# Designed miniproteins, single chains, continued (5), part 88

Each design is a single chain, and the fold is of that chain. pLDDT is the mean over its residues in the fold that is shown.

## One batch from the design tools (miniprotein)

Design m19061
Fold by ESMFold2-Fast:
Structure m19061 (fold): chain A 55 residues (1-55)
Amino acid sequence: PGDDLVARVRAASDKLNKEGDVLMSKATTPEEKEKIKNNMNRKIDDVGDSLASSS
């Protein structure tokens, strides 16, 4: 996508959602699914914080 931060955030979010779907489909227990959701939320927050501190 270009150098637009908004476009990069959207691309990162889309990629994380796709990865999360794959991980969720492979998860067999509720504990694994909860851990995946928590990790995905953390990664999204980390991306937002990283971009905010850069701009």
Scores: mean pLDDT 75

Design m19062
Fold by ESMFold2-Fast:
Structure m19062 (fold): chain A 62 residues (1-62)
Amino acid sequence: GPTITLRATQDQGPTTPAVLGMRAGEEVTATLLAEHSDGTIEVRLPDGTIQLVSRDAVEVTR
């Protein structure tokens, strides 16, 4: 999938679905694997882990 930048829009704690645990304004580069109709995205992080992320918690830039 394409390389994307995920930027936290708010401070993140443990939530359902899983979140990145980032502070507001922090960014991570990830590979986009899938976008789901429920507003979650599936990404591969730089450490090789695959995570579901809520679009409500992040800004996605390509």
Scores: mean pLDDT 70

Design m19063
Fold by ESMFold2-Fast:
Structure m19063 (fold): chain A 116 residues (1-116)
Amino acid sequence: SLEELRKRGREFMDSILYDFLKKEFGEEETKKFFEALKNKDEEALREFVDKILEEVIEKMDLFLIGHIVRRLIEAGLLDVARYLVDGFVEKRPTPEDLAFAASLRREIARAEAALA
């Protein structure tokens, strides 16, 4: 089914993100991040986003950045998603990164419009 395929794709991307975050921040901090996503803990997610922006954003693959933003959108945490994208463009102002950020901002704006 389409729902099963979407679920498997998300689980695959979560696995890649988990491995990256575990390597950079350790297993305990990575588990806290995924628990904060599950619980929609905006404050904990903002603190984790600050760590990402300070420590790893410059070396993070665009597909992982996109996956975090989409997981935040799915959680209804649109302000945290926007905060991550804004920090990303400040740290990585290349034409390619700015074009990618513009795409993510359009996804956030579509989610905001769907809630109105």
Scores: mean pLDDT 87

Design m19064
Fold by ESMFold2-Fast:
Structure m19064 (fold): chain A 70 residues (1-70)
Amino acid sequence: SEEELLKKMEELLERLAELVRQKAPQEEINKVMAELQKVIAEIMAKGSPEVIKKAKELGAKYEEKLRALA
């Protein structure tokens, strides 16, 4: 469902932020990034306008958080 895709995206974004905080190996970061891109692509292809809006807001929030960690 669309809600499951949003939840998956949020879980992957939290995982990515944690890996960046821990200075995890680039290979692990790349794996999570690949899964995240796949989930985002599914949301953009199949999501309702409301779900797509929530995905964009979630992405923007984590982009700021990750930029602050770099």
Scores: mean pLDDT 83

Design m19065
Fold by ESMFold2-Fast:
Structure m19065 (fold): chain A 60 residues (1-60)
Amino acid sequence: GAAGAGEAAGALAGDAAGAREARQLGKSYNHVGAGEKGRAAGERAGSPVAVEAGLAAQRS
């Protein structure tokens, strides 16, 4: 497959989905411990490192 295009799309989708889900989960479940765990999972999927990796791949 197309490594650059696929990776960039995946990083962007992961960022949006992760941030959205983490925010909703934290507010719906319990804004104490559960929110922190949900946010960590969302940050993992939409990590700026992943976004930067996608950008670097496109630059190359």
Scores: mean pLDDT 51

Design m19066
Fold by ESMFold2-Fast:
Structure m19066 (fold): chain A 93 residues (1-93)
Amino acid sequence: SELEQLRQQVEELAAALTRKMLENLSKEEAIKLVKETMDSLLSEITDPEVAERLKELEKELIEAIEKGDEEKAIELMKEIARLVFEYAVKQES
């Protein structure tokens, strides 16, 4: 239950940060920030299956931002946050 609460908090933080990003940045600035953040994150992922899924989610997120689909962008960021959280937890085991 403690790990489930932390996962929910991470997802909620990702959603809040995504809303703030889309409110304050141009589409071009938001896409640049996403690419830079994902490149940094992917450099730390050693599992090729997790890395491939994150790359797919990044592509979908960029498309959602380009279309101005805020709800889809938030959903995708929560999915990225969840996947990263689950990967980090698994590495401690």
Scores: mean pLDDT 86

Design m19067
Fold by ESMFold2-Fast:
Structure m19067 (fold): chain A 85 residues (1-85)
Amino acid sequence: MDEVLELALDTLDLAISIAPEEKKSTLQQLREQFKTASQDERIQILQQVKDIVLESIRNDPGGTDMSYSIWDNLFDGVIDALRES
C-alpha cells in the first residue's frame, strides 16, 4: 500500500511540474487533499488531476497525441494500482 501511495504522489508531483501556471495551484491543493483522503477520495482526486492534465494537453497547440496517450496510460495505471490495494 505505501509503495502505491508513493507512486501516486510522484505522479501528482510530475503533473504539477508540467502543468500550465494557471493550473499549478489547483493541482497542489489536490495533492495536499490526497495525503489525508480515503481510498475512494484518492481515486477521485487522481481522476480529477488526469482530466485537468489531459484537457491542458488537448488545448495546447504544442500538445501531441503521444503526450496525451502517455499521460492517459500513466494515470490509468496508478488508479488501477490503488484499486488493487
Scores: mean pLDDT 81

Design m19068
Fold by ESMFold2-Fast:
Structure m19068 (fold): chain A 77 residues (1-77)
Amino acid sequence: AAELAREIIAAHLAGDEEREQALIDELAEKLASLPPEEREAAMREMELVGAEYALAHADEFTPEQVADARARLAELR
């Protein structure tokens, strides 16, 4: 899940809408096949990846989005 989330972010930033949609569809199918508990854990991992990405690439995000990412990282511990 985390690796696929990073690939989705990379496709989005590259403006590759076709690849982004294909990866989103693949992620949705993977999540749909998981038990609810494992799906929730996978979604938390993806949220951590997104937050870590926002902090590593803060210049690509608003100050408010970066602050929100820091808060989410703290809450997920």
Scores: mean pLDDT 75

Design m19069
Fold by ESMFold2-Fast:
Structure m19069 (fold): chain A 67 residues (1-67)
Amino acid sequence: SSVREGVRQAGREIGKSLSEEEQKLLEEATKYAVEGNYEKAIELSKKLPEIASSSLKQIIRSAKEKE
């Protein structure tokens, strides 16, 4: 649960610099990452701006290493 909360918090931080539509897409990708569906989270991240996509992928990698 601590790993899942960390992923949610990181998603919120990344979302602060995004448009409302991009933030919604980031929330969906973050939801899949929290559920452990990293493959779908990564696919959705490809639709985000490069900065957000790269940050989310790094967070997913860290979450996978901790579990």
Scores: mean pLDDT 73

Design m19070
Fold by ESMFold2-Fast:
Structure m19070 (fold): chain A 79 residues (1-79)
Amino acid sequence: EISAKEAAELAEKGLEKLRERGAQLSPEVEREIEEILKILKESDKSWEEVVKELREQNVNDTVRLAAIELVEKAFELAR
């Protein structure tokens, strides 16, 4: 089971790889990614628990949901 803190470090590496592949993110999405990574780094929970809570808390925020999905993709890319 991966901690949220470990997943944040992997997601940061995955995001760097996505940018190297030519992915361009809007400033709004970049800010939301930074906030999500901060939440992950400050959490004592597992990756799966934090992602579930973030998705449930942000069902009406399409920009934040897009940022969560990008962090998830980045994490999987870095695995």
Scores: mean pLDDT 80

Design m19071
Fold by ESMFold2-Fast:
Structure m19071 (fold): chain A 100 residues (1-100)
Amino acid sequence: MSPEEILRRALERAAERVRALADEHGLSEEQRQQALTILQTALHGAFEGLLAGEPFEEVLRRAVENVTRLMEENGLSHLTPALVELLRELLEEIARALEA
């Protein structure tokens, strides 16, 4: 699988998983879109770090810090633990796919 295909699939899964979280937590369309944008931005930055050969734990730490800050800035702090867990899961999937 190409790096571009790996990222595309991860972004598609992010959209599906955020929609499910939005339904579970009763989020508005605006809040769902904000959470999705934050997660997709973090995944894109993390993907570039992994392609550059940065250690997984360092890439994950930076992505978690960015998600936490942006969720707080957007009044979505109550969802930060769920979104961070989703970020970790998707980034682990990306890292495994890139190693294959």
Scores: mean pLDDT 87

Design m19072
Fold by ESMFold2-Fast:
Structure m19072 (fold): chain A 61 residues (1-61)
Amino acid sequence: MEELLKEAGKLSRELAELGEEEKAREIDNQALRAYLLGDEKALREVVERGRKEVEEAKKKQ
């Protein structure tokens, strides 16, 4: 789970750098919540969503 939380943080930073500050904050909040609850499945889903959001944000560039 630690590695998934770190990945979510990295994706959030990438989203913020691409101008998606609101989505970045959402990913951070959802990842932290899943981590605190011990919900690895939810944390994996947050990481997957973050990856898709980064891909979409890059298409806007």
Scores: mean pLDDT 83

Design m19073
Fold by ESMFold2-Fast:
Formats: structure tokens, sequence, C-alpha cells
Structure m19073 (fold): chain A 96 residues (1-96)
């Protein structure tokens, strides 16, 4: 199987740049394209998680915070997984 490393890196870079500058409206649109409609409360919780990203000491703390969004705000697990992946990549990119 051929691994398109160049295409993966290019898409990862675009995703990181967008994730760093995403507004509430852009986050809503991103998840709507994935077939998920987020409530205003869920979007505010996501923005708060992103704002607190520098305060997380580990990726494990980030996963725990995402689990709390599922439990407290009813955020779909699929959305929580996508969010954690994007934020983890953002955190790693800012340390490189």
Amino acid sequence: MAANRAAIQEKARESLEKAQNMSEEELRELFEQQGVELTDEQIKAIIELRRNLPSFKSIEELFKAADELVEKYGLPERVAASLVTALALQKIATEV
C-alpha cells in the first residue's frame, strides 16, 4: 500500500493552521460537514477547551477534559475524538 506522506503532511498543516484561527462559526461549519450539528453550549465548551490548551500539562489531561465535554454537555464521542486529535496536533506543533 502506498503511503502519500506529502499529501498527509499538507493536509495536517492546513488543519493545524485552521484549528489555530477557528472561530465559533468555523468550528460549527467544520462539524456540520462531518454530519454533526453542535449546540451553542457545546461550541462554547469547545472554545473554552481550546483557550485552556496551554494550561494542560499532558495530552492525558486534554483527553480527560474532552471526556468531561461528552459527560456534561452531551458532546458526541466522534466530535470529542476529532477535537482532541486537532488540539493534540496543535499542542505538538507549537512545541516543535
Scores: mean pLDDT 67

Design m19074
Fold by ESMFold2-Fast:
Structure m19074 (fold): chain A 59 residues (1-59)
Amino acid sequence: SFNQGRIDFQQGNLDTARRHFEQSIRRDPSNRQAWLELANVLSFMGQDDEARQMVDRAQ
């Protein structure tokens, strides 16, 4: 899911990228990089408050 999320994000498929990163986090909440990548996707979608929450969770 994490690798597919990155591919989808690079291709501009934000909704599918978001879902893959959300799935990655559900399977492994300790994957800090998945939280940061989700924040990037959310920021690109204009969801800045949600993106900030993901960054805080990654720390």
Scores: mean pLDDT 84

Design m19075
Fold by ESMFold2-Fast:
Structure m19075 (fold): chain A 73 residues (1-73)
Amino acid sequence: MEEARREKEEIEELKKELLALADELLSKYPGNGVMRDTAEFLREAAETVEDPEELRKILEEAKKRVEEIEAAL
């Protein structure tokens, strides 16, 4: 019943997590173009996406992709 309030709070927390991950990637891998592109994508998603399920999927997929890229380095 308080889904709208929870959704708004969850969106804010997920956007914060996306921005934190983007900043970490840019700081940790400043010379890696793929990591930079991933960070820019996360920043755009944090500004444009308003669906908590979509934000959660983006965050999880980004974390998995970062691990895959790191394993290939």
Scores: mean pLDDT 79

Design m19076
Fold by ESMFold2-Fast:
Structure m19076 (fold): chain A 61 residues (1-61)
Amino acid sequence: SLEEKKEFARKVVKIAVDIMRERGLTPEEREQVRENLIKALTDLYGLPKEEIEKIWEEEEA
């Protein structure tokens, strides 16, 4: 379902955000990770880009 796909995407984003914080990535490196992950989740999972961007912003806050 869409909700299950969003829940999975949120878990993936949360892991990525935690790793980026732990490793002290630069803003440029973080943006590259963000763009790559949004593209992968859109292409592989068929989630709308806007939904993934919203999840990303929520997890970074």
Scores: mean pLDDT 82

Design m19077
Fold by ESMFold2-Fast:
Structure m19077 (fold): chain A 77 residues (1-77)
Amino acid sequence: SPMSQLQQHISYAQQALQQAQQKGDSASAAELQRVLQELQTLQQELQTAPPSQHWIIMARALGLSGEVHLVELRLKK
């Protein structure tokens, strides 16, 4: 479901944030905190949005997950 996919994106971002914090990478941590906050906002929007808007919300969530992937690549250096 869209909600299940959003929860997966949130969990992934949260795990990446923990890694950035453990490495002392404050810039990456700040970026991931922003992404995590935006994903949580989208989760709230998805609960109240009509089905016609779910696609737009999920497209944005996918984009935010892409930003997490880019940060993860830097953290795995």
Scores: mean pLDDT 86

Design m19078
Fold by ESMFold2-Fast:
Structure m19078 (fold): chain A 98 residues (1-98)
Amino acid sequence: KKVLTEEEKIALLEEALQHPNLSRDEKLIVAAFLELYKQGKKTLTFEDLINFLKKRGYPLDEETLKRIRELFKKWDKDGNGEITLDELVDYLREKLGL
């Protein structure tokens, strides 16, 4: 299917934030990636995500941390401890049928 430009990939992530089939936790990861990417960060590590959530005042109790970690692991298909723009785009296109 169509090869997306970097600009089109970012637009897809922004559209995903408005999509009803994306969970709140999934939207938080997409939002964290978009904010850091706009700051020049090319990948999202688990530590980056936790720092984003702390900065936004999200409660990071044991249950929330476990849930977020499992979701991060699911999107980190390479197991390298970071999420790339391409990994997010591929996941969102598969899940949302885009």
Scores: mean pLDDT 78

Design m19079
Fold by ESMFold2-Fast:
Structure m19079 (fold): chain A 95 residues (1-95)
Amino acid sequence: SSNLQKLIESLKRFRDEMIEAARNKDLERIREITEKLKEIIKSLLDDELADEFIHVVDTMEDILIMGVKGNGVSGGEGLVRRMTDGMIDYLKSLD
């Protein structure tokens, strides 16, 4: 659907922006990006699926923030990419 395609494009864009913010050690930018992504998810998905995706986004935020604070960003980036790709693959399966 057009809503699923919009969310897929948002997930790709915001993934790249979150990883860039983590590399720049910009905690406030990570939080800003994840909050915007959660708002998009809420606007495009039904409440139950939105809650599941929001939980994944909150987990990605925690992973990136912990990585920045601990200087361990490389492992966190890989996890966030895999988590985002998993969400995208799931959404593609719904079309």
Scores: mean pLDDT 85

Design m19080
Fold by ESMFold2-Fast:
Structure m19080 (fold): chain A 70 residues (1-70)
Amino acid sequence: SIEELLKELEKTELLVEAILYEAAKTLGVEDEITPLPVKEKLEKLKEIDPKLADAVLEYIKRLGLTSQLD
């Protein structure tokens, strides 16, 4: 149903936000990244640590959550 689809979308959005938050926390920049949209969070992480950002992006891709990066 559409309700089930919306619940899964909400869960995937929260999962991507959690992944990005943990990456930002690892770099000590969680306060700077938190207010940004998901796409800008990833771009900011790439500016600070490209290798970590690439690993995060590949993890999100492997989970099939790339739609959340738009």
Scores: mean pLDDT 78

Design m19081
Fold by ESMFold2-Fast:
Structure m19081 (fold): chain A 61 residues (1-61)
Amino acid sequence: PTVTVTHSGNKKTATVTHGDIVGVYTGYNLTDDQAIQGALAELQKRLLEKLAQLAALLASL
């Protein structure tokens, strides 16, 4: 995955990209690790959503 962390004053945004799936997490007074952990959690949620959609499609065949 590609990881990018940006700063704007006390605001921190982490973006984690894996293929076509992107996880983004924004917060205030976060460490880089905390921001990245949040972005990874969002990426995981999107991956699970895609898996559920594929399972539903297969069940409909």
Scores: mean pLDDT 79

Design m19082
Fold by ESMFold2-Fast:
Structure m19082 (fold): chain A 104 residues (1-104)
Amino acid sequence: MSEEEKEFLAKILEQAIKVLDELIEEMKKNGYPEDLIQGLQDIRNQLKQAKELVKTDPEKAIELIKETMEKLRELMKKSDPKVQMTLGAIDVSLAATLTIIKKT
């Protein structure tokens, strides 16, 4: 993976983490189930760990992102349409980014 691809991946992960942090705070304010909030916090923390690994171990970062996307998709099945829309946007963004990196 090139330095440019690492910077691009880190930026996409940072954007996803920010969106998740905003969603988690909104969900807490609206009294969503604690299990769902905890699940999103776990996903957020795994994406943060992946971002930290991008420069030192990019292969492990990609593996962790893929595992995190599977967890995100399972949470989407348990979520209302508004939460699903936000999580779906994150999933599409991550999938597109991994596709670009894998083809180069």
Scores: mean pLDDT 85

Design m19083
Fold by ESMFold2-Fast:
Structure m19083 (fold): chain A 61 residues (1-61)
Amino acid sequence: SVEEVRERLLAFLRELLKTQTPEQAFQAASARAAELAREHGLSTGELQAIMGEIKAEVEKA
């Protein structure tokens, strides 16, 4: 589901932000988002919404 993908990506991002720069974490999370979107059949709009949340989390870090 979209919610499951969102939760997995935010958890992944949080782990990356512990040891990587915000830029590196964003790049890695973006690549993972593309993989999960393809695997779970997310629409472009659903992926863009999740990417917006990832950007917001990186900007807060």
Scores: mean pLDDT 82

Design m19084
Fold by ESMFold2-Fast:
Structure m19084 (fold): chain A 73 residues (1-73)
Amino acid sequence: TRATNLLVAAGIAIVAGDPKTAVELLEKAYQEGADIDDVLKYAKRAFEVAREQGDEETMKKAEELIKKLENEK
């Protein structure tokens, strides 16, 4: 599905050290109906990578996505 393809792409972006692209893909995956637990797991990984890189904007975006998903479950 489109949601599954976006999740796979987000996972690849995380492994490649691109948390900004990962968060953008995860937001789209969530909008397309991806499993909340999967999006939440990857969003937390993206947050950790962004924190290690000192990317404050991506950390904030990942944190907001995490908060939104935690309120939906």
Scores: mean pLDDT 85

Design m19085
Fold by ESMFold2-Fast:
Structure m19085 (fold): chain A 62 residues (1-62)
Amino acid sequence: DEELERRIVEEALKAAEENRDKVYDEKEIEETRELMRNAETLEGILEAAKKAAQVAESLKKQ
C-alpha cells in the first residue's frame, strides 16, 4: 500500500528532522543496524526506519 509506505516515510523523516542537530557516534550507528536486522513487526520496522533516517540526515552534513 503506497499510502501506508508514504506515511511511514513521513513519520521517519519527521523524527529525523527533530534530531537533525544530534551527533551520532559509531555505537549508535551499530545499534541502528541491529534494529534494522531484528525488525520483525510493523512497529519494529517503523522504529528502525525512524532511527535510520535520523542517522542518515545527520551524515548528510558531511
Scores: mean pLDDT 64

Design m19086
Fold by ESMFold2-Fast:
Structure m19086 (fold): chain A 71 residues (1-71)
Amino acid sequence: GAMPEEMSEEEIEELLREEIELSVRELELAVLIVTNSENKEELEKELEELAKKLAEIREKLLQGLEYRRLK
């Protein structure tokens, strides 16, 4: 089924917490990439992996926010 109606407050909190934590880490990596040239390639790879995880979490959050998409 598309967009399950039963998303608990705890599930939303967990997804939001992960999104926040990964978003903060993404920002930290972006700053490090700009300010630190030594580990740039490794940092960019970590950033790409974080971007993928963020996309997955945001997709799940969008399912929980389905009421905002009513047309």
Scores: mean pLDDT 72

Design m19087
Fold by ESMFold2-Fast:
Structure m19087 (fold): chain A 73 residues (1-73)
Amino acid sequence: MRKPSEAEILLTFGHMYRGLGNILESQGKLDEAIAAYEEAIRLYREAARLDPSLAAETEALIAELRARIAALR
């Protein structure tokens, strides 16, 4: 079994924080949800920096999360 790359690990953590944000949003914890979404955005940007082949995927996810954060404010 191959060890995941640093970029793959960061992408996975980004997905985890996105999921956490969704749960917090469903609970009405909007400030905590925004914080989780912002952490997901940070992790996606770092993943794309380490692996540029992920840029298109992470840019789409970041745009989605930015729109979500704006809708919650």
Scores: mean pLDDT 85

Design m19088
Fold by ESMFold2-Fast:
Formats: sequence, structure tokens, C-alpha cells
Structure m19088 (fold): chain A 70 residues (1-70)
Amino acid sequence: LESLTPEQQKKLREALSKAREAERQGNLDEAVQYLVDAAKELGLTPEQLEKLAREAGFSDEVIEKAREAL
């Protein structure tokens, strides 16, 4: 991954936290939206997004939908 600034790392952590909460509540589309928006804002590739989401413990369904949307 490209080196993220401290502010970009903070935005990523906040987006991952919101996406995880949405997934726990069964709001898969909302979880996907948080991941896609963060990836677009930070310039992440689909491969980088998949790796980060997998490391963060997201389901394969959320990861696949986010990659398709990105």
C-alpha cells in the first residue's frame, strides 16, 4: 500500500469502524458504501481494499460487493 498520511489513516480507521458497525447490524449495503467511499477518497485499488477489509474481519459478501462497486 502507498504510505498514508496520519489524517488519511484516521479517515480509514473511522470508515472501517462505521462499516464494521453497519455489518454487525445487518446493513450490508451501508457497510459496502462506507468501504467504497473510503477507497475512492484514499485512492485505494480493489486489491488494496480487499486486503484491508479481509484483515479487518469483514465477510466475503461485503468484500466482493465493495470490489464490484469500486
Scores: mean pLDDT 80

Design m19089
Fold by ESMFold2-Fast:
Structure m19089 (fold): chain A 83 residues (1-83)
Amino acid sequence: MKVATVEGGPDLAASWAALEAALEANDVAILRWRDPSRETVEAILQALEARARARGWVAFTELRGNEGVVTVMKPEAYEALLA
């Protein structure tokens, strides 16, 4: 299973483009982003998660203090983990 990690940021479009490109080249893409505002991080994570799910991808989010993580997976990669 191929996994890529990318850096997120306050620009939702740029963060989404990085995440999408990483997932297209890999089975799993992980985006990490830290902001002084936990609320700002949470809002961006929720937007990225919703957009990933709308694309038919499996998405998970995690908030650790002011650091956000969104993990997206191709459905076939997620099914392989359950086998």
Scores: mean pLDDT 80

Design m19090
Fold by ESMFold2-Fast:
Structure m19090 (fold): chain A 77 residues (1-77)
Amino acid sequence: STAEEAYRAARAGTAAALANPGLRLSSEVGPDGSFRVTVEADAAGRVTVTVEALRPVSEEELERVRRAALAGAADAL
């Protein structure tokens, strides 16, 4: 599912960003790349996760994908 893809992308991205502070990592997930998950970390270990809809999606679907990405990032901490 798109949520599972977002979870995996955010988890992997967070691990990589923490190992390389200042690196910005983006992955497209979902059918036809419907969402972009972006992860970055600063030198203090502050992680930012951004989920963008690249195609028309419902607010409910965006919320579900966002929650999955945040869970993936949390699991990488």
Scores: mean pLDDT 84

Design m19091
Fold by ESMFold2-Fast:
Structure m19091 (fold): chain A 78 residues (1-78)
Amino acid sequence: GMDMTMRMAVSGADAVVQWDRRHRDNQQMIDRTIQTTIDVIRWLFGQDRNAADTFVRRVVRNGSRRVQDAAVQQYRRL
């Protein structure tokens, strides 16, 4: 099975996408979703680069444009 870091990447991406969809009308929650996306990518990259890649790809496929942009920009800075 997947290791714990890879499972967290998949579950974390799904959670970020779901949270973004639920809170898209609240600017404070939008800002928190973007910051959480950035923080998770930075943490995952330090643990497992494949997990970070999986998280970013999943967020890009399923997230809103704002969250996709944040994920891609952060990943490019690593």
Scores: mean pLDDT 83

Design m19092
Fold by ESMFold2-Fast:
Structure m19092 (fold): chain A 90 residues (1-90)
Amino acid sequence: SHMHDVEVLTLVIIGLAILKADPSVTPEEAAEWIIRLLEKAASLVTNPDVREKLKEIAEEVRKMLEEGASPEEIVDFALDKVSEIANEVE
């Protein structure tokens, strides 16, 4: 299960990196894609602490969108926070 959770988090990081590479993404599009990705990841991970942290990141992304954050700020925040979780699990 530990290796499974690491693989899920790695795929999330890859997805976020691809999103970061797209200069045409709006804040709304970035937030929607990130929230959906994090919610799917939370459903797949077996560690309840990892699941809770992914849900917290999704909630913070929603708040950032409401506060007028840029796509770059939203993507960088999610990428940094998911990378922190991946480092804790490894």
Scores: mean pLDDT 86

Design m19093
Fold by ESMFold2-Fast:
Structure m19093 (fold): chain A 59 residues (1-59)
Amino acid sequence: MSAEIEERMKAVAHEAAETGDWAGGAARMRELAREAQRLGDDVTAARAEHGAKVLEALA
C-alpha cells in the first residue's frame, strides 16, 4: 500500500468536504485509483475506488 497515495486520498476527501465538490472529489479519487493500479498496488486502488463511490453518493 502506498502511503503517498493514501495521503493524497485524505487530502481529496478533506477538500471535497471543505468545498462541497463531491463529484470533483470522486473524479480525483478515480485518478488516484488508476495511479495505484499503474504501480501494481491493487489494495490502494480498491480503497481509492471505494472512496470515489462514497463521495459520489454525497453528490
Scores: mean pLDDT 82

Design m19094
Fold by ESMFold2-Fast:
Structure m19094 (fold): chain A 101 residues (1-101)
Amino acid sequence: SLQEKINQLYDKINTNLNTLRNSLDNPVEREKAFKELVLTLSDLLLTTPNESEREQIILRLKHLSEIEDNPKFANSLKKTADLLEEVLKSKQPLKLEDITL
């Protein structure tokens, strides 16, 4: 079901956020975790049928980046939100080569 897919994507996003936080001091692992997070959030955004809910996903990431004490993690969240705004405008998934930290 659509709702079951959305719930699974939210669970994966929580896992990806934890993986990214644990990878902040390793540039290779950080970039890999960042790309996985962005791809999963892009999939969530394109799967979510409600415009208001898509906007809330981006707003939540912006808020998290503003309150985050770790500057590397805060910057990763901000870049994620910026890339998702591009997805929202284009209505197309991001390619791996377009995702840079």
Scores: mean pLDDT 84

Design m19095
Fold by ESMFold2-Fast:
Structure m19095 (fold): chain A 80 residues (1-80)
Amino acid sequence: GDEIKDLILELAEKYLDPEQVNEVKKLVKEGKIGDALALVVENVLKDKIDQNNLNEVIKRAKEDSSVPFLELLKDVLDEL
């Protein structure tokens, strides 16, 4: 149910600006879970990794918005 949405919002609130958090909340409400996760990934990693690697992670986020992937992503972001 809401576990995926809660994890995405937790990541957004931890790493993004309030305006970006509001956009993530809007995408989640619209059921655009992959787009919401891609927005979080792009904004967190855009200054930490190169554009080619960023594009690959964004693609993965859109293809795999599962709870295990989100938990793995959270762990990776906490290590950065």
Scores: mean pLDDT 75

Design m19096
Fold by ESMFold2-Fast:
Structure m19096 (fold): chain A 80 residues (1-80)
Amino acid sequence: GTKVIENPTVADVVKFMKDTGLRTLPISLQSIEKIIEHKDYYEILFKTAEDAQTFIESAAAEGVKAVQGKNEREVIVEKK
């Protein structure tokens, strides 16, 4: 089932990075409002649209597929 993590901890982010293959987090942990885990992907809600854009650009630089969701603060990242 879907797991919702509000105010994620360092451990939550480490798991997210391992599952997606991301090597760097280009923004502060405090900039993440929520992480939603699905079977094959994650939804991340950032506190600002600027942080969401920075994350997408950083993920693309690492070859990880991250796209904007329906909300400008929302990013969808596929699991590896």
Scores: mean pLDDT 86

Design m19097
Fold by ESMFold2-Fast:
Structure m19097 (fold): chain A 71 residues (1-71)
Amino acid sequence: SAARIQAQIAQIRAQINASSGDDTATSRQRQQQLFSIAVDYMVNNHMDPDDAVARARADYRNDVFNRPRAA
């Protein structure tokens, strides 16, 4: 249901925000990228929110270290 999806999205957001703690532009960019990746895994790959966040963090680390984005 839509309510369930919204609750899962809120859970993902809360977990990502809890892990960051700071209010820098870099931290906000990281939070937004992690959120987008985690929501994609949850919605399109039917992952649980916890698994989606863990996967998003792994993918983000791999992307940042192996394929740094141009400024």
Scores: mean pLDDT 71

